# Designed miniproteins, single chains, continued (4): the designs that were tried, part 111

Each design is a single chain, and the fold is of that chain. pLDDT is the mean over its residues in the fold that is shown.

## One batch from the design tools (miniprotein)

Design m15869
Fold by ESMFold2-Fast:
Structure m15869 (fold): chain A 68 residues (1-68)
Amino acid sequence: SAEERERFGRELLAAARALREQGHSREDILSTLSALLGVPVERLEEELPSLLPQEYADAILALLRSLP
């Protein structure tokens, strides 16, 4: 449902932010998101907007792009 997708997106964004605050690398965060979503790391950035509401997909992509 739309509500379930919004909750999932919010939780995934919170997890990505927590990993960043704990000092995890971009690679570690990508691997974690890949495992949670069941999407290969190489496909994650292109598939993310199809799996989550736009606001959460955009925020996660911005977070990933802010990391070295």
Scores: mean pLDDT 85

Design m15870
Fold by ESMFold2-Fast:
Structure m15870 (fold): chain A 65 residues (1-65)
Amino acid sequence: AKPSALETFERVRELDAAGNEEAIALAKEFMEKFQEAQAAGDTAQRQKIFDDFVARLEALEAELA
């Protein structure tokens, strides 16, 4: 989980370097929601938040290709 999240944020940095403001906003929203779910011990919600974030990021990268 932790290594995959770090790799996903590196992908966001690549999109930010391309000038994509949506990628930065998406990463910020993900970070806040993920931290809240983790603090609450809600493993299912934490996983859902991460999976949804990765799917949106992949869709965004495909749109920009």
Scores: mean pLDDT 72

Design m15871
Fold by ESMFold2-Fast:
Structure m15871 (fold): chain A 141 residues (1-141)
Amino acid sequence: MAAKKVVLLAFFPSSNKDADETIKKVEEALREAGAEVTLYKLYDEASTVEEAAEKLIKKAKEMLKENPDAEVLVILTTTDPILIEAAREAAKEIKREYPDIKVILVLTEPVSDGVLAALKESFDAVLTEITVEAFREALEA
């Protein structure tokens, strides 16, 4: 049976020393959840939401063009407010251009219930814990 095709875009500050370990955990959890994963990494020193969003949108569109059979876009980023807002703007643009793509946000750390509720308006799922069960539920939504 064909696995669900997932494009994983890892968006981290270039200074983040734990990025590779976190990316590996997310990639492994997605694969155990039944996904076929294509990984892309974007490292940047984002100073503004506008700059970060522009770079993230450009990379996401490039990745989806290279993977036309992709069913899910997973954006993995930190709890930095600039990166979270950039991911939100990217999700809006991607859902507008690719309405059939599911967009999932994965954050490296928990956020408040208010922040989580606001993010759920822009994403099909928002995950703050890297578990196989959470990814299974998100991929089926």
Scores: mean pLDDT 83

Design m15872
Fold by ESMFold2-Fast:
Structure m15872 (fold): chain A 74 residues (1-74)
Amino acid sequence: MREKASEYTRQARKALEEGNFDEAAELALQAIELDPSHPEARAVLGEIIQKLMDEGKEDKALEVARRFAAIRAR
């Protein structure tokens, strides 16, 4: 589980660096579903949310934040 979460986290960071915020968010959320306490996955998701807000995509940022909260509530 931890190894797969780290792999998804790495892929999410690469997608974020490429400007593919939608793909980055999906990969980071998958990493968090595998390991909800993974520090790097949570950090990358936070960066993705901030970038979405900076781009004026507030609805998308809120959607991603809600999905993260739903995973943590389990």
Scores: mean pLDDT 80

Design m15873
Fold by ESMFold2-Fast:
Structure m15873 (fold): chain A 84 residues (1-84)
Amino acid sequence: MLSDEELIEKITELIKQAVEAGTMDAVRKAIAEFLELTKDKSIGEKIRLLDEAYERAVKEGADPQKVERVALAALIEILFEESK
């Protein structure tokens, strides 16, 4: 079990790695790892952790537009996970 701070740090790194790689395959891999890390969390908690990681990635110098696109893709996957 990871703390919220450890989860935010790991999710921030996943976002930054996807942005740096700049490929759809890297984005999909990052989203899959994010969903695995947060599998025991509610939809609301997943969204909160994603928002905090988004803000941290931007503060650490990642391109805000690219970070936003990765975060939006992850949000879509969170919403689809509820339907399973």
Scores: mean pLDDT 82

Design m15874
Fold by ESMFold2-Fast:
Structure m15874 (fold): chain A 77 residues (1-77)
Amino acid sequence: MEELRKQLAEELREALERMEKEGLLTPEQVETGRLAILIAEGSEEAIDILHEKTGVEKEVIRERIEKLHKEILELKK
């Protein structure tokens, strides 16, 4: 599981860097993407930061980030 999370985080980082370089993302989206990558790597601190910023419950944040990982991996096919 941890190895899979690391692979997902690496894919997300590559996608985020590519989209940022192409100007497809706003600065706010880039910031959120970076937090999502940290959460993907298992950072509880990043979940806390996103929870404080958005007011969304930590459990919901975890579920949504896991879903986004799956969707991003599918988009790369």
Scores: mean pLDDT 70

Design m15875
Fold by ESMFold2-Fast:
Structure m15875 (fold): chain A 69 residues (1-69)
Amino acid sequence: MLDSQAKAQQYLKDYLAVSTPTQESLAILAVDVQEQFKLSVEDFLQALKPLQPQLSQDKYNHLVQTLQK
């Protein structure tokens, strides 16, 4: 795992522990995290995958489909 990917995963984990984002806010968060940590879409999705249990499956699937366009 890239250091940036590990940092992004920790940031997302901390965020999801205190917040339940909407699908729209989660998409915005994904763009911001990718820009902040210099991640590709694929690297971001790999960072997010272990956190899937903290997200509803619907939110995760919508995000994956949106980013893999």
Scores: mean pLDDT 75

Design m15876
Fold by ESMFold2-Fast:
Structure m15876 (fold): chain A 61 residues (1-61)
Amino acid sequence: PLTPEERRDLEEFARIVAEVIAESVAQGETDWDAIRARVHARLTERLGPERAERVWAFVES
């Protein structure tokens, strides 16, 4: 089971995905690898690298 902190971090991830997709669509960016890289970078900015890697590993498991 997820801790309350891990759940909040996943909620933040969902918000970041929505933001990055909206920005990418507005800019005409369709490269999914570039979009994924932006999501990962922004997640790291907001949560720090340790928490970001936990969320990223969980989502990609």
Scores: mean pLDDT 81

Design m15877
Fold by ESMFold2-Fast:
Structure m15877 (fold): chain A 80 residues (1-80)
Amino acid sequence: EVRRKVSELLREIASLSPSPESQRQLLELAERVENAKSLEEATKYLVEAARVVGKEYHKLSDEQRERVHLLLDEAASLLA
């Protein structure tokens, strides 16, 4: 359940991605989180997703940056 919810949050972040490449990477990471064998593995994929977002963060609007930050924070809180 937690992994599914984190996956859904990552899919929402993917929809805000400025490039098809980052969107594809985030969708793949969302699937990996959903299929993760442990919360530790899910956390690893969330950290990787945050790095993917970070590379294109400067291309996002202020509103998109705030939304992405809230989604990442919610995902991290669920895995804590």
Scores: mean pLDDT 85

Design m15878
Fold by ESMFold2-Fast:
Structure m15878 (fold): chain A 62 residues (1-62)
Amino acid sequence: SDEQIAALREEIGELQRRAQELEEKVKAETDPDELVELIKELEEIYARMGKLQAELKELLAA
């Protein structure tokens, strides 16, 4: 569905922006406990992006 493809692309774009913000925070962070939390959040975002990108590929192949 074109609507599903558009929605997936929008969510991926939002996650990409959030990942970039967190990457900048990771680069600036000096507290090791805060770094661990930021890295965990970033890993979750990357995992979600990978899932959505796989779904987008599947829809585009149909």
Scores: mean pLDDT 86

Design m15879
Fold by ESMFold2-Fast:
Structure m15879 (fold): chain A 64 residues (1-64)
Amino acid sequence: GRRYSFSPEQAEKIAVELYLLGASPEQASAAARLLIERPVTAREIAEITGHSVGTVSRLLRKYS
């Protein structure tokens, strides 16, 4: 699937939206760190936060 990488500022905004969608603070923080560290797929973020791949993919496209 498409790979995404973000600035720390964009990753923080994505983490906040994941938290508002029901991720724990720890899950949202882990997802933000991964988005800054390397290019990742929506599936990898979904596996951390427990959301569907479709939900995460839409969110990542919004900030890309």
Scores: mean pLDDT 85

Design m15880
Fold by ESMFold2-Fast:
Structure m15880 (fold): chain A 85 residues (1-85)
Amino acid sequence: SLAKGEELEAQGDRAYAQGNYIEAARYYMQAALHYGQAGDLEKMVKSLRKAADALDKAGNTDLAQGVYDFAKRLEELAKKKKEEE
């Protein structure tokens, strides 16, 4: 659900502010899943980018790059869909 995604993103933001980057990335990934299930691709992309940043700060650079690349592809898809509406 959209509301659950927003709750999870807020939990991620709190973990990130505390320097708990792995926990932040987990919350952001869960938020992205809920946003995706709700059809909100723009919020899904935003949460995936936050997860990638958190993973990079945790030193998990290879995984961060993979998540970032996936988010970039979804950004392009979301923008194209919005331009066609």
Scores: mean pLDDT 85

Design m15881
Fold by ESMFold2-Fast:
Structure m15881 (fold): chain A 94 residues (1-94)
Amino acid sequence: AIQLSYSLAITGSWKSAADAARAAEKGGHTVRQVDEKGGFAGVEMPDGAPVNIQKTSENTFIVSGPDKAAALAMVKLLEKGGITVNKVVESKPV
């Protein structure tokens, strides 16, 4: 499995794992897994790179990918899909 070596902690409105997956699909990503109870959506970029979205609280979630570009691209797709993003913090300092 490709390592999810980069993560962004997001403060914003979490609606559902299905809403996150739908936003990713509109951006050309392939949805691999949706776990609504666990607050998880696993997707694949057009190049096959994995990106995970994990709810951490009512207003926080983490986006993890192989690199910064993949994680930031997913955050932009979530905003375009109607998820409100108020704050983005890198979980691993470079």
Scores: mean pLDDT 79

Design m15882
Fold by ESMFold2-Fast:
Structure m15882 (fold): chain A 86 residues (1-86)
Amino acid sequence: AETEALLAAVLARLGETGEPDYSTASMRFQAEAVARLIKRRGLAALDADAIRAALAEVEAEIAARLAAAGPRLSEEELRAILAEVA
């Protein structure tokens, strides 16, 4: 429930940016990572600026880890990256 509410809020914010090129799976992965990061920092940090900052930080870290790991990652390896970053 709490994680689902955070995920929904992050997805709503991503929807507000208006770009159609996000795959559903990629959007959900990024939203889940941001939701976990915000949860670790506490629900009191749930404002638009905090969400944007957390999203940018998580996206940059995930991109760096994906680049280091190469073009072929399992779902299990993606979950490990999520757990370490968020």
Scores: mean pLDDT 58

Design m15883
Fold by ESMFold2-Fast:
Structure m15883 (fold): chain A 100 residues (1-100)
Amino acid sequence: VKKLEEELEKLVKELLKALYEGAPEEEIEKILKEIEEKARELAEKQGTPQSVLDSGLEAIRLFIELAKGADVEELSKKLGVEKALVEEQMEKAKEYVKEA
């Protein structure tokens, strides 16, 4: 479990760094796929509800769309998430990039 959590943490940091550095879409999609695989494996081992896993994956997709220059308001409506929550996630992403 701990090793999977550490691997996921590294992949999430790599994803955030790649997004802010303007990495190619193919590289971003590769990292996302690895995150999804590790997240599913971790969820199975921890007995995490599917709804929680789905919410986590939706958050990752949100970061990718924002990096592509999607409008915060449009993305908020599309995902059913409040604009303030989208902005909060962007601030958290900036802190992770500073740490990396």
Scores: mean pLDDT 66

Design m15884
Fold by ESMFold2-Fast:
Structure m15884 (fold): chain A 95 residues (1-95)
Amino acid sequence: MEAEQKVLEALRKVLETNEEVRELFRKAVEAGLQGNYKEAAEYLAKTLKLVAKAVPEARQSVIEVLRQMSKELEPISPEASKVLEEAAKELEKEA
């Protein structure tokens, strides 16, 4: 719950100033709405990695959210779950 709030605040700030993040997030939402969960996860992971780099204080919250989403997606799309878990591990190694 706390982690989701911090990630949403950081994402909103980055979306205001970063066109690349806006485009990646738009593609993630479009893919998700079409049921293309693996593609949605790939774009979302790229979005959140850029958010964590732009707002380092949100990094731990981004890692927590990526792991939570991975767990929730595992029964629906194991491939999407793996993409999000790998993104979380990459961010942890950079810490």
Scores: mean pLDDT 84

Design m15885
Fold by ESMFold2-Fast:
Structure m15885 (fold): chain A 113 residues (1-113)
Amino acid sequence: MATVTLPASVSATAGEPATVTATVSGLPENAFRVIVTVELLDAEGRVVSLGIASVKVAGGESATVTVTLPTPAEAGTYTLRATALVITVDPETGKVRWLGSAESAPSTLTVSA
């Protein structure tokens, strides 16, 4: 199963988009695309923002995916979590499979005014 990793901490300005770089490793040889979803959670664990990005990959490689998401207007400390969806294809049969990843370890987004 693929693993997704986030930076331990990310900084952003309130109301401006945040950019988060996710690394997806453990890709199978027949992986052709990775979709990464990054969720932003408040102190109560509620999802207040999310971003989705995808990248084409060469089979067997690790992928770096840059995800942009809106930031809340309220300054503060938020939690980031990521999941990845790996798309595999058999080049001979065209059979497509969708493989989930484990959720990333929690990371921190600090939003400044």
Scores: mean pLDDT 81

Design m15886
Fold by ESMFold2-Fast:
Structure m15886 (fold): chain A 93 residues (1-93)
Amino acid sequence: KIEELKEILAEVDRIIAESTDPEIQTVARGVKELLETLIRAIENKDKEALQQALDGLRAVKAYLDQLPESPEVKRLKELVDRAIEIAEEILNE
């Protein structure tokens, strides 16, 4: 699960590096910070921090759903959805 989150983080880093859209770069940086917080919360068994990171990812997902669909927006949505799924699975353990 943590290794998969690290793979998602690497894909988000690629989006930040390759995107020419400042809005996409800003959103992707926010996703990166939430993923880093989520990974640390899992490693530290901090359920409060895990819940806060999950809530943040859900807020970003809602924001992405309002943006015009581009390949980058679609890819970010897929990565955020997968991170939410992993976080929910861990929180329910």
Scores: mean pLDDT 83

Design m15887
Fold by ESMFold2-Fast:
Structure m15887 (fold): chain A 77 residues (1-77)
Amino acid sequence: DLLERARELARRAGLPEADIEALIEALKNEPDEAAVRLGLEQAEAALELRELYEKGMPREEVVRRGRELHAELLAAA
């Protein structure tokens, strides 16, 4: 369920519940499910990089991981 995936991702990102519900309502009204899925994959990648940086991973390693994720997303498109 893309909507539940979005809800969990938004909670991981630290959004207030009111903002999470507003996001889910907006996504329910989006007819392009492929666009929603791509947006969630990009957001998950961005959050992973933020979490690695917050854990004290060296910037160079975070940048390398970001390039890997970008290449994976580009290959999947």
Scores: mean pLDDT 75

Design m15888
Fold by ESMFold2-Fast:
Order: C-alpha cells, then sequence, then structure tokens
Structure m15888 (fold): chain A 60 residues (1-60)
C-alpha cells in the first residue's frame, strides 16, 4: 500500500546515499551515518519512523 511504498522509497534513498558516501570516502562509518540521516529525513517527510523506512528498504 502507499505507506509501505513510501517506507521502501525512504529506506532505499537512505541506503543509496550511505553507499555512495562510503564509496567516495572509503569510510564505512561515515557511509552508515550519512545513510541513517538520509533515511530519517526522508521518513520524516513521509510521516514515517526511520526504523520503519530502514526495515522496508531492506525487505523491498
Amino acid sequence: GPRAEAAAEAGRAGDAAGVRAASLTGDQKHGQETGDRATAEAAAKAGLSAEEARRAGRNA
């Protein structure tokens, strides 16, 4: 449904941002922090929790 799709989109966007940051810097911790922040921002805009978005992104 729309909520699950929004959660998956937010999670995937955050994961992509984290992977890109880690790849560019070689810093896995920086990548993880960047991804977590991006997921939380996208989730908040959609009215979702960061945990819900992260879980949906991994399962989609």
Scores: mean pLDDT 79

Design m15889
Fold by ESMFold2-Fast:
Structure m15889 (fold): chain A 96 residues (1-96)
Amino acid sequence: MLPEPVELSEEEEKRLEENLKKSNIKLSKEKVEERKQMVKAIAEALERAAREFLRELIREFKEKKDIEKLENLLRLTSDEELRKEIEKAIEELKKE
């Protein structure tokens, strides 16, 4: 599930920060107004980091011709664009 940036709860903000720290993303925060923009930026950065990570995995598994891993990625991904990329990679590998 994608985080809803409309919910600026301290708990949600903390979860986003924790996930970004795991991804080694550097962020700075100061003012309440800046915090609102930062929460949105955090959600967008998390989505970008997740997409980048998944695309790297798709590329790696495609190079290794690991259809099972690609199918597992398809189950982990709810993003429609990424799912289409994974499905195409699986089709190409099955065609070989």
Scores: mean pLDDT 68

Design m15890
Fold by ESMFold2-Fast:
Structure m15890 (fold): chain A 73 residues (1-73)
Amino acid sequence: MVEEARRQLAETRARLRAEGRTGPGVQVGLREAEAAIEHAGDVERQRALAAELEPEREAARAAGEAEAEAWEA
C-alpha cells in the first residue's frame, strides 16, 4: 500500500536526519523516491517500488557521496 511505502520512506528519512546526513544528494534521492511512489499510481506497483526503495535509497546516498568526492578531488 502507498501509505506503507511512505511510512518506510519516513522512517528512513528520520534515520538519515538522526545521522546528520541530509545533504543535497541525499535529499534529492529521498524526494525522488517519494515522487516515484506518488507517480506509480498502482497499488501492486507501489508495493514493488517500496521493496526497491531501500536499496535505491542506499544507492542514491552512495552515489551522492561518490559525486561529492569526485568534485572535491
Scores: mean pLDDT 66

Design m15891
Fold by ESMFold2-Fast:
Structure m15891 (fold): chain A 55 residues (1-55)
Amino acid sequence: MTKQQIVDQIISVISQIYDDDTTQRLNQYYRQSIDDLSIDDLQSIYTDWQSVRDS
C-alpha cells in the first residue's frame, strides 16, 4: 500500500467523524505531511482514527 492510499483511508475515516470543513483541513494537513511521515507512521495514525470512530 502506498502512502497516498493510506492517507486516502485516513481521510475516509475522518469524514465519518467530522464535518466537511474539518475533513478538508485535515486532508490538506496530511497531504502536506506525506513526505515527512513513514508508512508505519501513517498506518499508526489510521489505527488511531479508527479507534476514535469506533469509540
Scores: mean pLDDT 83

Design m15892
Fold by ESMFold2-Fast:
Structure m15892 (fold): chain A 100 residues (1-100)
Amino acid sequence: MLSREELLERVERLLARVEEWAKQPLASEETRAVLDEARAGLREIAAMIRAGASREEILARLTALQRRLVEMATRSTDPQARLFAIAVGSELRALADGLR
């Protein structure tokens, strides 16, 4: 199982990667929406970890964010939006599995 410190470090590292992707100059509105959802969700999860939220609460929020990004990918016509949603969703799944 991931320690709370390792979990926070991995969440903040993923957030930094998403923020770097959001700097891409040719992102569509659909791609921006996916990256904005990921950024907002990851910031919330980092805040929850710092506030001492339970592993169960953190796991539920990680799972909810992953599900939301998969839903956005499924409804998107933009290949880039789908790619970023899948990439972030995969990392969120790995984090969630590390908490089980």
Scores: mean pLDDT 83

Design m15893
Fold by ESMFold2-Fast:
Structure m15893 (fold): chain A 71 residues (1-71)
Amino acid sequence: LTPEQQQKAKDAAPAVQKAVEAGNLDEAEKILNSIGNKELAETLTSAARVLYAAGKPELVEKAVNSIADTA
């Protein structure tokens, strides 16, 4: 994972959370795929779906930032 891809994920995090809060998981996945790293996009998409299913979409931005920082 490059520093540039990590930064793109962090920059995208607010938009991903808004998409998940709107129930638009397809839009969240599209945003994450734009980062240009398939493995990171799949991990972040999975995390967003889990948080949506748990009724905690407001945690998506924090989760995206945390995963990007540890990848």
Scores: mean pLDDT 83

Design m15894
Fold by ESMFold2-Fast:
Structure m15894 (fold): chain A 82 residues (1-82)
Amino acid sequence: MEEFEKKKLEHRKKNIEDLLAGKPMSKAPEEITLEIKALTSALDEEEAKKLLEFAEELGDEKLKEAAKKALETQEWIRKLAE
């Protein structure tokens, strides 16, 4: 694989890891939700589950919806890929 693609995946992984660790977000909920949707499209099922837990801890409805949809999408893809 290209080094560039691997670097981008590591960057997204770090961003999500930081988000799951509860780093403060200074953005509007809608902006955060859109970013999470974009990130979660490249997440594994495990990362999507952790994102859902993080969203529940924050009590953020939109973030929780985005995390749930990402998890559902990953589980659905997994079943199709079997």
Scores: mean pLDDT 58

Design m15895
Fold by ESMFold2-Fast:
Structure m15895 (fold): chain A 70 residues (1-70)
Amino acid sequence: AAAARARLAQLQAEAQALIDAGDFAGAQALHTEGAALLPQADPELAALTREIGEKLREIGDEFEAGKLKK
């Protein structure tokens, strides 16, 4: 559990760095990796994975709407 929490937190930080760099595809790949940790998840890990997914979806929606530029 602790190792899975640490990895999910690391993935969240890495995804944020990729988003800041404009690499949304890389951030989506990290979200997919985080979702693969769900079989090891407690409610806290599930909440973190959901928050990452919601953030990436919002950024993707804004990118498609033309609010974010490449």
Scores: mean pLDDT 65

Design m15896
Fold by ESMFold2-Fast:
Formats: C-alpha cells, structure tokens, sequence
Structure m15896 (fold): chain A 83 residues (1-83)
C-alpha cells in the first residue's frame, strides 16, 4: 500500500519532468508506461526494482534529455529504498 503510493509519487515526478523537458509524444509515452507499471506493481506482477528499471528504460529509449533522466534516477532510487 505505502509502496504503491511511493511508486505513484516517483512516477509523477518522472511524468512532470517529461512534460517540462520532452515533446508531447515523449510525455505521452512516459505517462502510458507509468500507468502500466503502477498497475502491475499494485497487482504484484512487478517488484519495486523491476518497476524502477522499466521507467528508466522507457526514459532512455524515448530519448528524453538529461534533466528527465536525472529525475528518473532519483525517483527510482527513492522507490527502491522505500521497498
């Protein structure tokens, strides 16, 4: 429960960074991936580490700038430490 809330907070930080620094297409991809990752984490289909890795891979593969990658890394660290 608390872990899912922490994951939602982490996802929201990454989504906000993608909105500020990315294109509309990149932002949409991050939003869709965050939704799927949060659902799978809530259903027990992903571990916190796997959820963090999926978000980082999406940011990297979408070609988002360093500002978004740094925010994603920090958010991922916080999520993994909360688990």
Amino acid sequence: EELVEKAREAANRIVAAARKYGSRGQYGLVVNTARDVLLDLKEGKLTPEQAAERMLQTVDSAGLPDEVREEARKAAEELVKAA
Scores: mean pLDDT 82

Design m15897
Fold by ESMFold2-Fast:
Structure m15897 (fold): chain A 99 residues (1-99)
Amino acid sequence: SHSERLKEAARLALEGKEEEALKLVEELLEEAGRTEIDPEELLEEAKLLLELKEAIENKDSEKIKEVLEEIKKRILEKEPGKGEKELEKAKEEIEELIK
């Protein structure tokens, strides 16, 4: 599964194995035919999603808030002016990627 490989890349990056993680994302994007996507940007998004999942599982409310604010910042930087509905849609897509 592409989502499982992306999770593994995120895990490697969080463990400090950034180069191995980035290579995994690059290979995934090549196989998916999505070479227009920046591997570094996708890896950073995947890292935030994995941190969010772990914070939720650990019931760490402060970490959940921190990670959600970082995700919000990245969404707003990529798509300035998108409202609450787009953020909610992104959260649903994030939940699918995490599962």
Scores: mean pLDDT 71

Design m15898
Fold by ESMFold2-Fast:
Structure m15898 (fold): chain A 81 residues (1-81)
Amino acid sequence: DYEKKINLLKQIKEMIESGDPFEKEVALTFLNILLVEAKKSKDDPEFIEALERAVDALESGNYEEAIRYLDEAIKILKEKL
């Protein structure tokens, strides 16, 4: 269900935007779970790439870049609805 994935991505984005380091760690965990599931289900390659870039940015502390890639991932899923 793409609507559930969009809602989860929005929650992950809010966790990153909160500035709380513990919420950022939780966000990274949920992003990695979504990425593993997307790869396993052979989801849209553009969606997988956006998630991979968001994970990389978040791990590197590039929060603005991570948010940008999350917005890209959300946009890709909305276009499938």
Scores: mean pLDDT 85

Design m15899
Fold by ESMFold2-Fast:
Formats: sequence, C-alpha cells, structure tokens
Structure m15899 (fold): chain A 77 residues (1-77)
Amino acid sequence: MPPTDEELEAMGESAREVVSEEVAEEATELARRLRDAGHSTGDVSDAVVEYIRETAGEEAAERFARLARERLEELRR
C-alpha cells in the first residue's frame, strides 16, 4: 500500500537527522512522487535508502533505514 502523509513525514524527519536539509528535501520529493505513482511503502522506503546511499554514502543510508523503520513502526501501533 502507498505510504500515508504521516509515513512520508516520518521518512522526511528521518532523512533530516542523517543528511543535509537539501538532500532530505530531494529525498522527500522522490518519496512523494513514487507514492503518487502507486508504489508501496516498502518500495518508496527502498528508493529513498538508495538515493541517500548514492548521495551521502552507505553509513547514512543504514542510519536512515533504521530511523525510518522505528518511526513507521510507531505509526502502526
């Protein structure tokens, strides 16, 4: 299922903790575009992780993936 607005915000907050505001903004735009195209939350999250890996490196991508997973888990409780 595509991510909700709350799930997109959680991904955006996670990106802002790991990368610069500019990179986080681009990652959020990518996520929103993929959601609007009907991609699942998992596919959107994977694409953002890859974008961060390409722009900020593996360590940043791993940190983002962990923070986003934690925030998304909280939203599902």
Scores: mean pLDDT 82

Design m15900
Fold by ESMFold2-Fast:
Structure m15900 (fold): chain A 90 residues (1-90)
Amino acid sequence: MMDPSWDNTDWSKLPETVAENFDLLHEAHEKGSKGAVETGAKMLATIYSSYYPGLDKDELYELILKMNEAVKNRDVEKAKEYAEKIAKMI
């Protein structure tokens, strides 16, 4: 069982953070592999679903993948939309 005392993150700022760092995130995605992105998304969804038993792990995983796809496609507005949905789940 994980101790949630480590999680002091203001998730409501995720859409703003994605927008402010969009070029950096896009560059990281261009240099990364699709498999690495999918693995990272699965790990993050697994970690958060362990802290929040009511959280839909599969929905969170899909939203993280969609956000990363929007970043890869240079769609800032769609990336922000998915980031907002992730923030609302956590």
Scores: mean pLDDT 70

Design m15901
Fold by ESMFold2-Fast:
Structure m15901 (fold): chain A 61 residues (1-61)
Amino acid sequence: VQIDNSSTISDIIEKQLKLPTSIVFLIQEKTGIERPEIHDILSDLGIHSETMKAFIEDLRA
């Protein structure tokens, strides 16, 4: 799955997870990956609320 519009990615994250876009910042802080790369990773993962929760929890660990 490929998403070319960054605003669409932000909308999906906020709509599906009810979480602020700052979640991308949290991932960047834990992994050290730049924001554009993080957006690509989230898009590749299919951005599901359950998957995203597990992904963030794993990154924090």
Scores: mean pLDDT 54

Design m15902
Fold by ESMFold2-Fast:
Structure m15902 (fold): chain A 79 residues (1-79)
Amino acid sequence: MAEYRALAEAAQAAYEAGDAEALYEYARRIGRLLAEALPEEMLPELLALAERDVAAATGMERVATEGALEGIREAAAER
């Protein structure tokens, strides 16, 4: 929880600053933490939700959702 909270606050600050590179990296780390916290059986649903969020997002929100999806994919590939 503490790590997730710190990354979420950092991601929000990057979003407000228009720092797409930092936002993508913090979102990727958040995505990894979410995938690591879930049972393996729930990963396909998490991936589907993240892919849907990417499809619906634009601008900086798209950067954040793409980062999160990449993080989820990275963690899901590590068993």
Scores: mean pLDDT 83

Design m15903
Fold by ESMFold2-Fast:
Structure m15903 (fold): chain A 79 residues (1-79)
Amino acid sequence: MPSLEEIIAIMEEEAAKADPKIKEVLNLMIQAIKAQKEGKDITPLLEKIREMVKSLSDEEKAQLTAVLKAIADRVEALA
């Protein structure tokens, strides 16, 4: 099974390739995953992610969906 560290590394690599707004959303998601692993309250990060996603255009939402699918496919390939 892929480690959480391997999953985070994949997400960071895909975020580095993404457009600035998509990269910002992905970085917040990475922060939420790390915070959850540490037992911290992730509610403020989830609210910020929701607000950012709501502010995205349809084109930017499609791009985010494509990047998330690429991350999921890469994670599944390691399983």
Scores: mean pLDDT 82

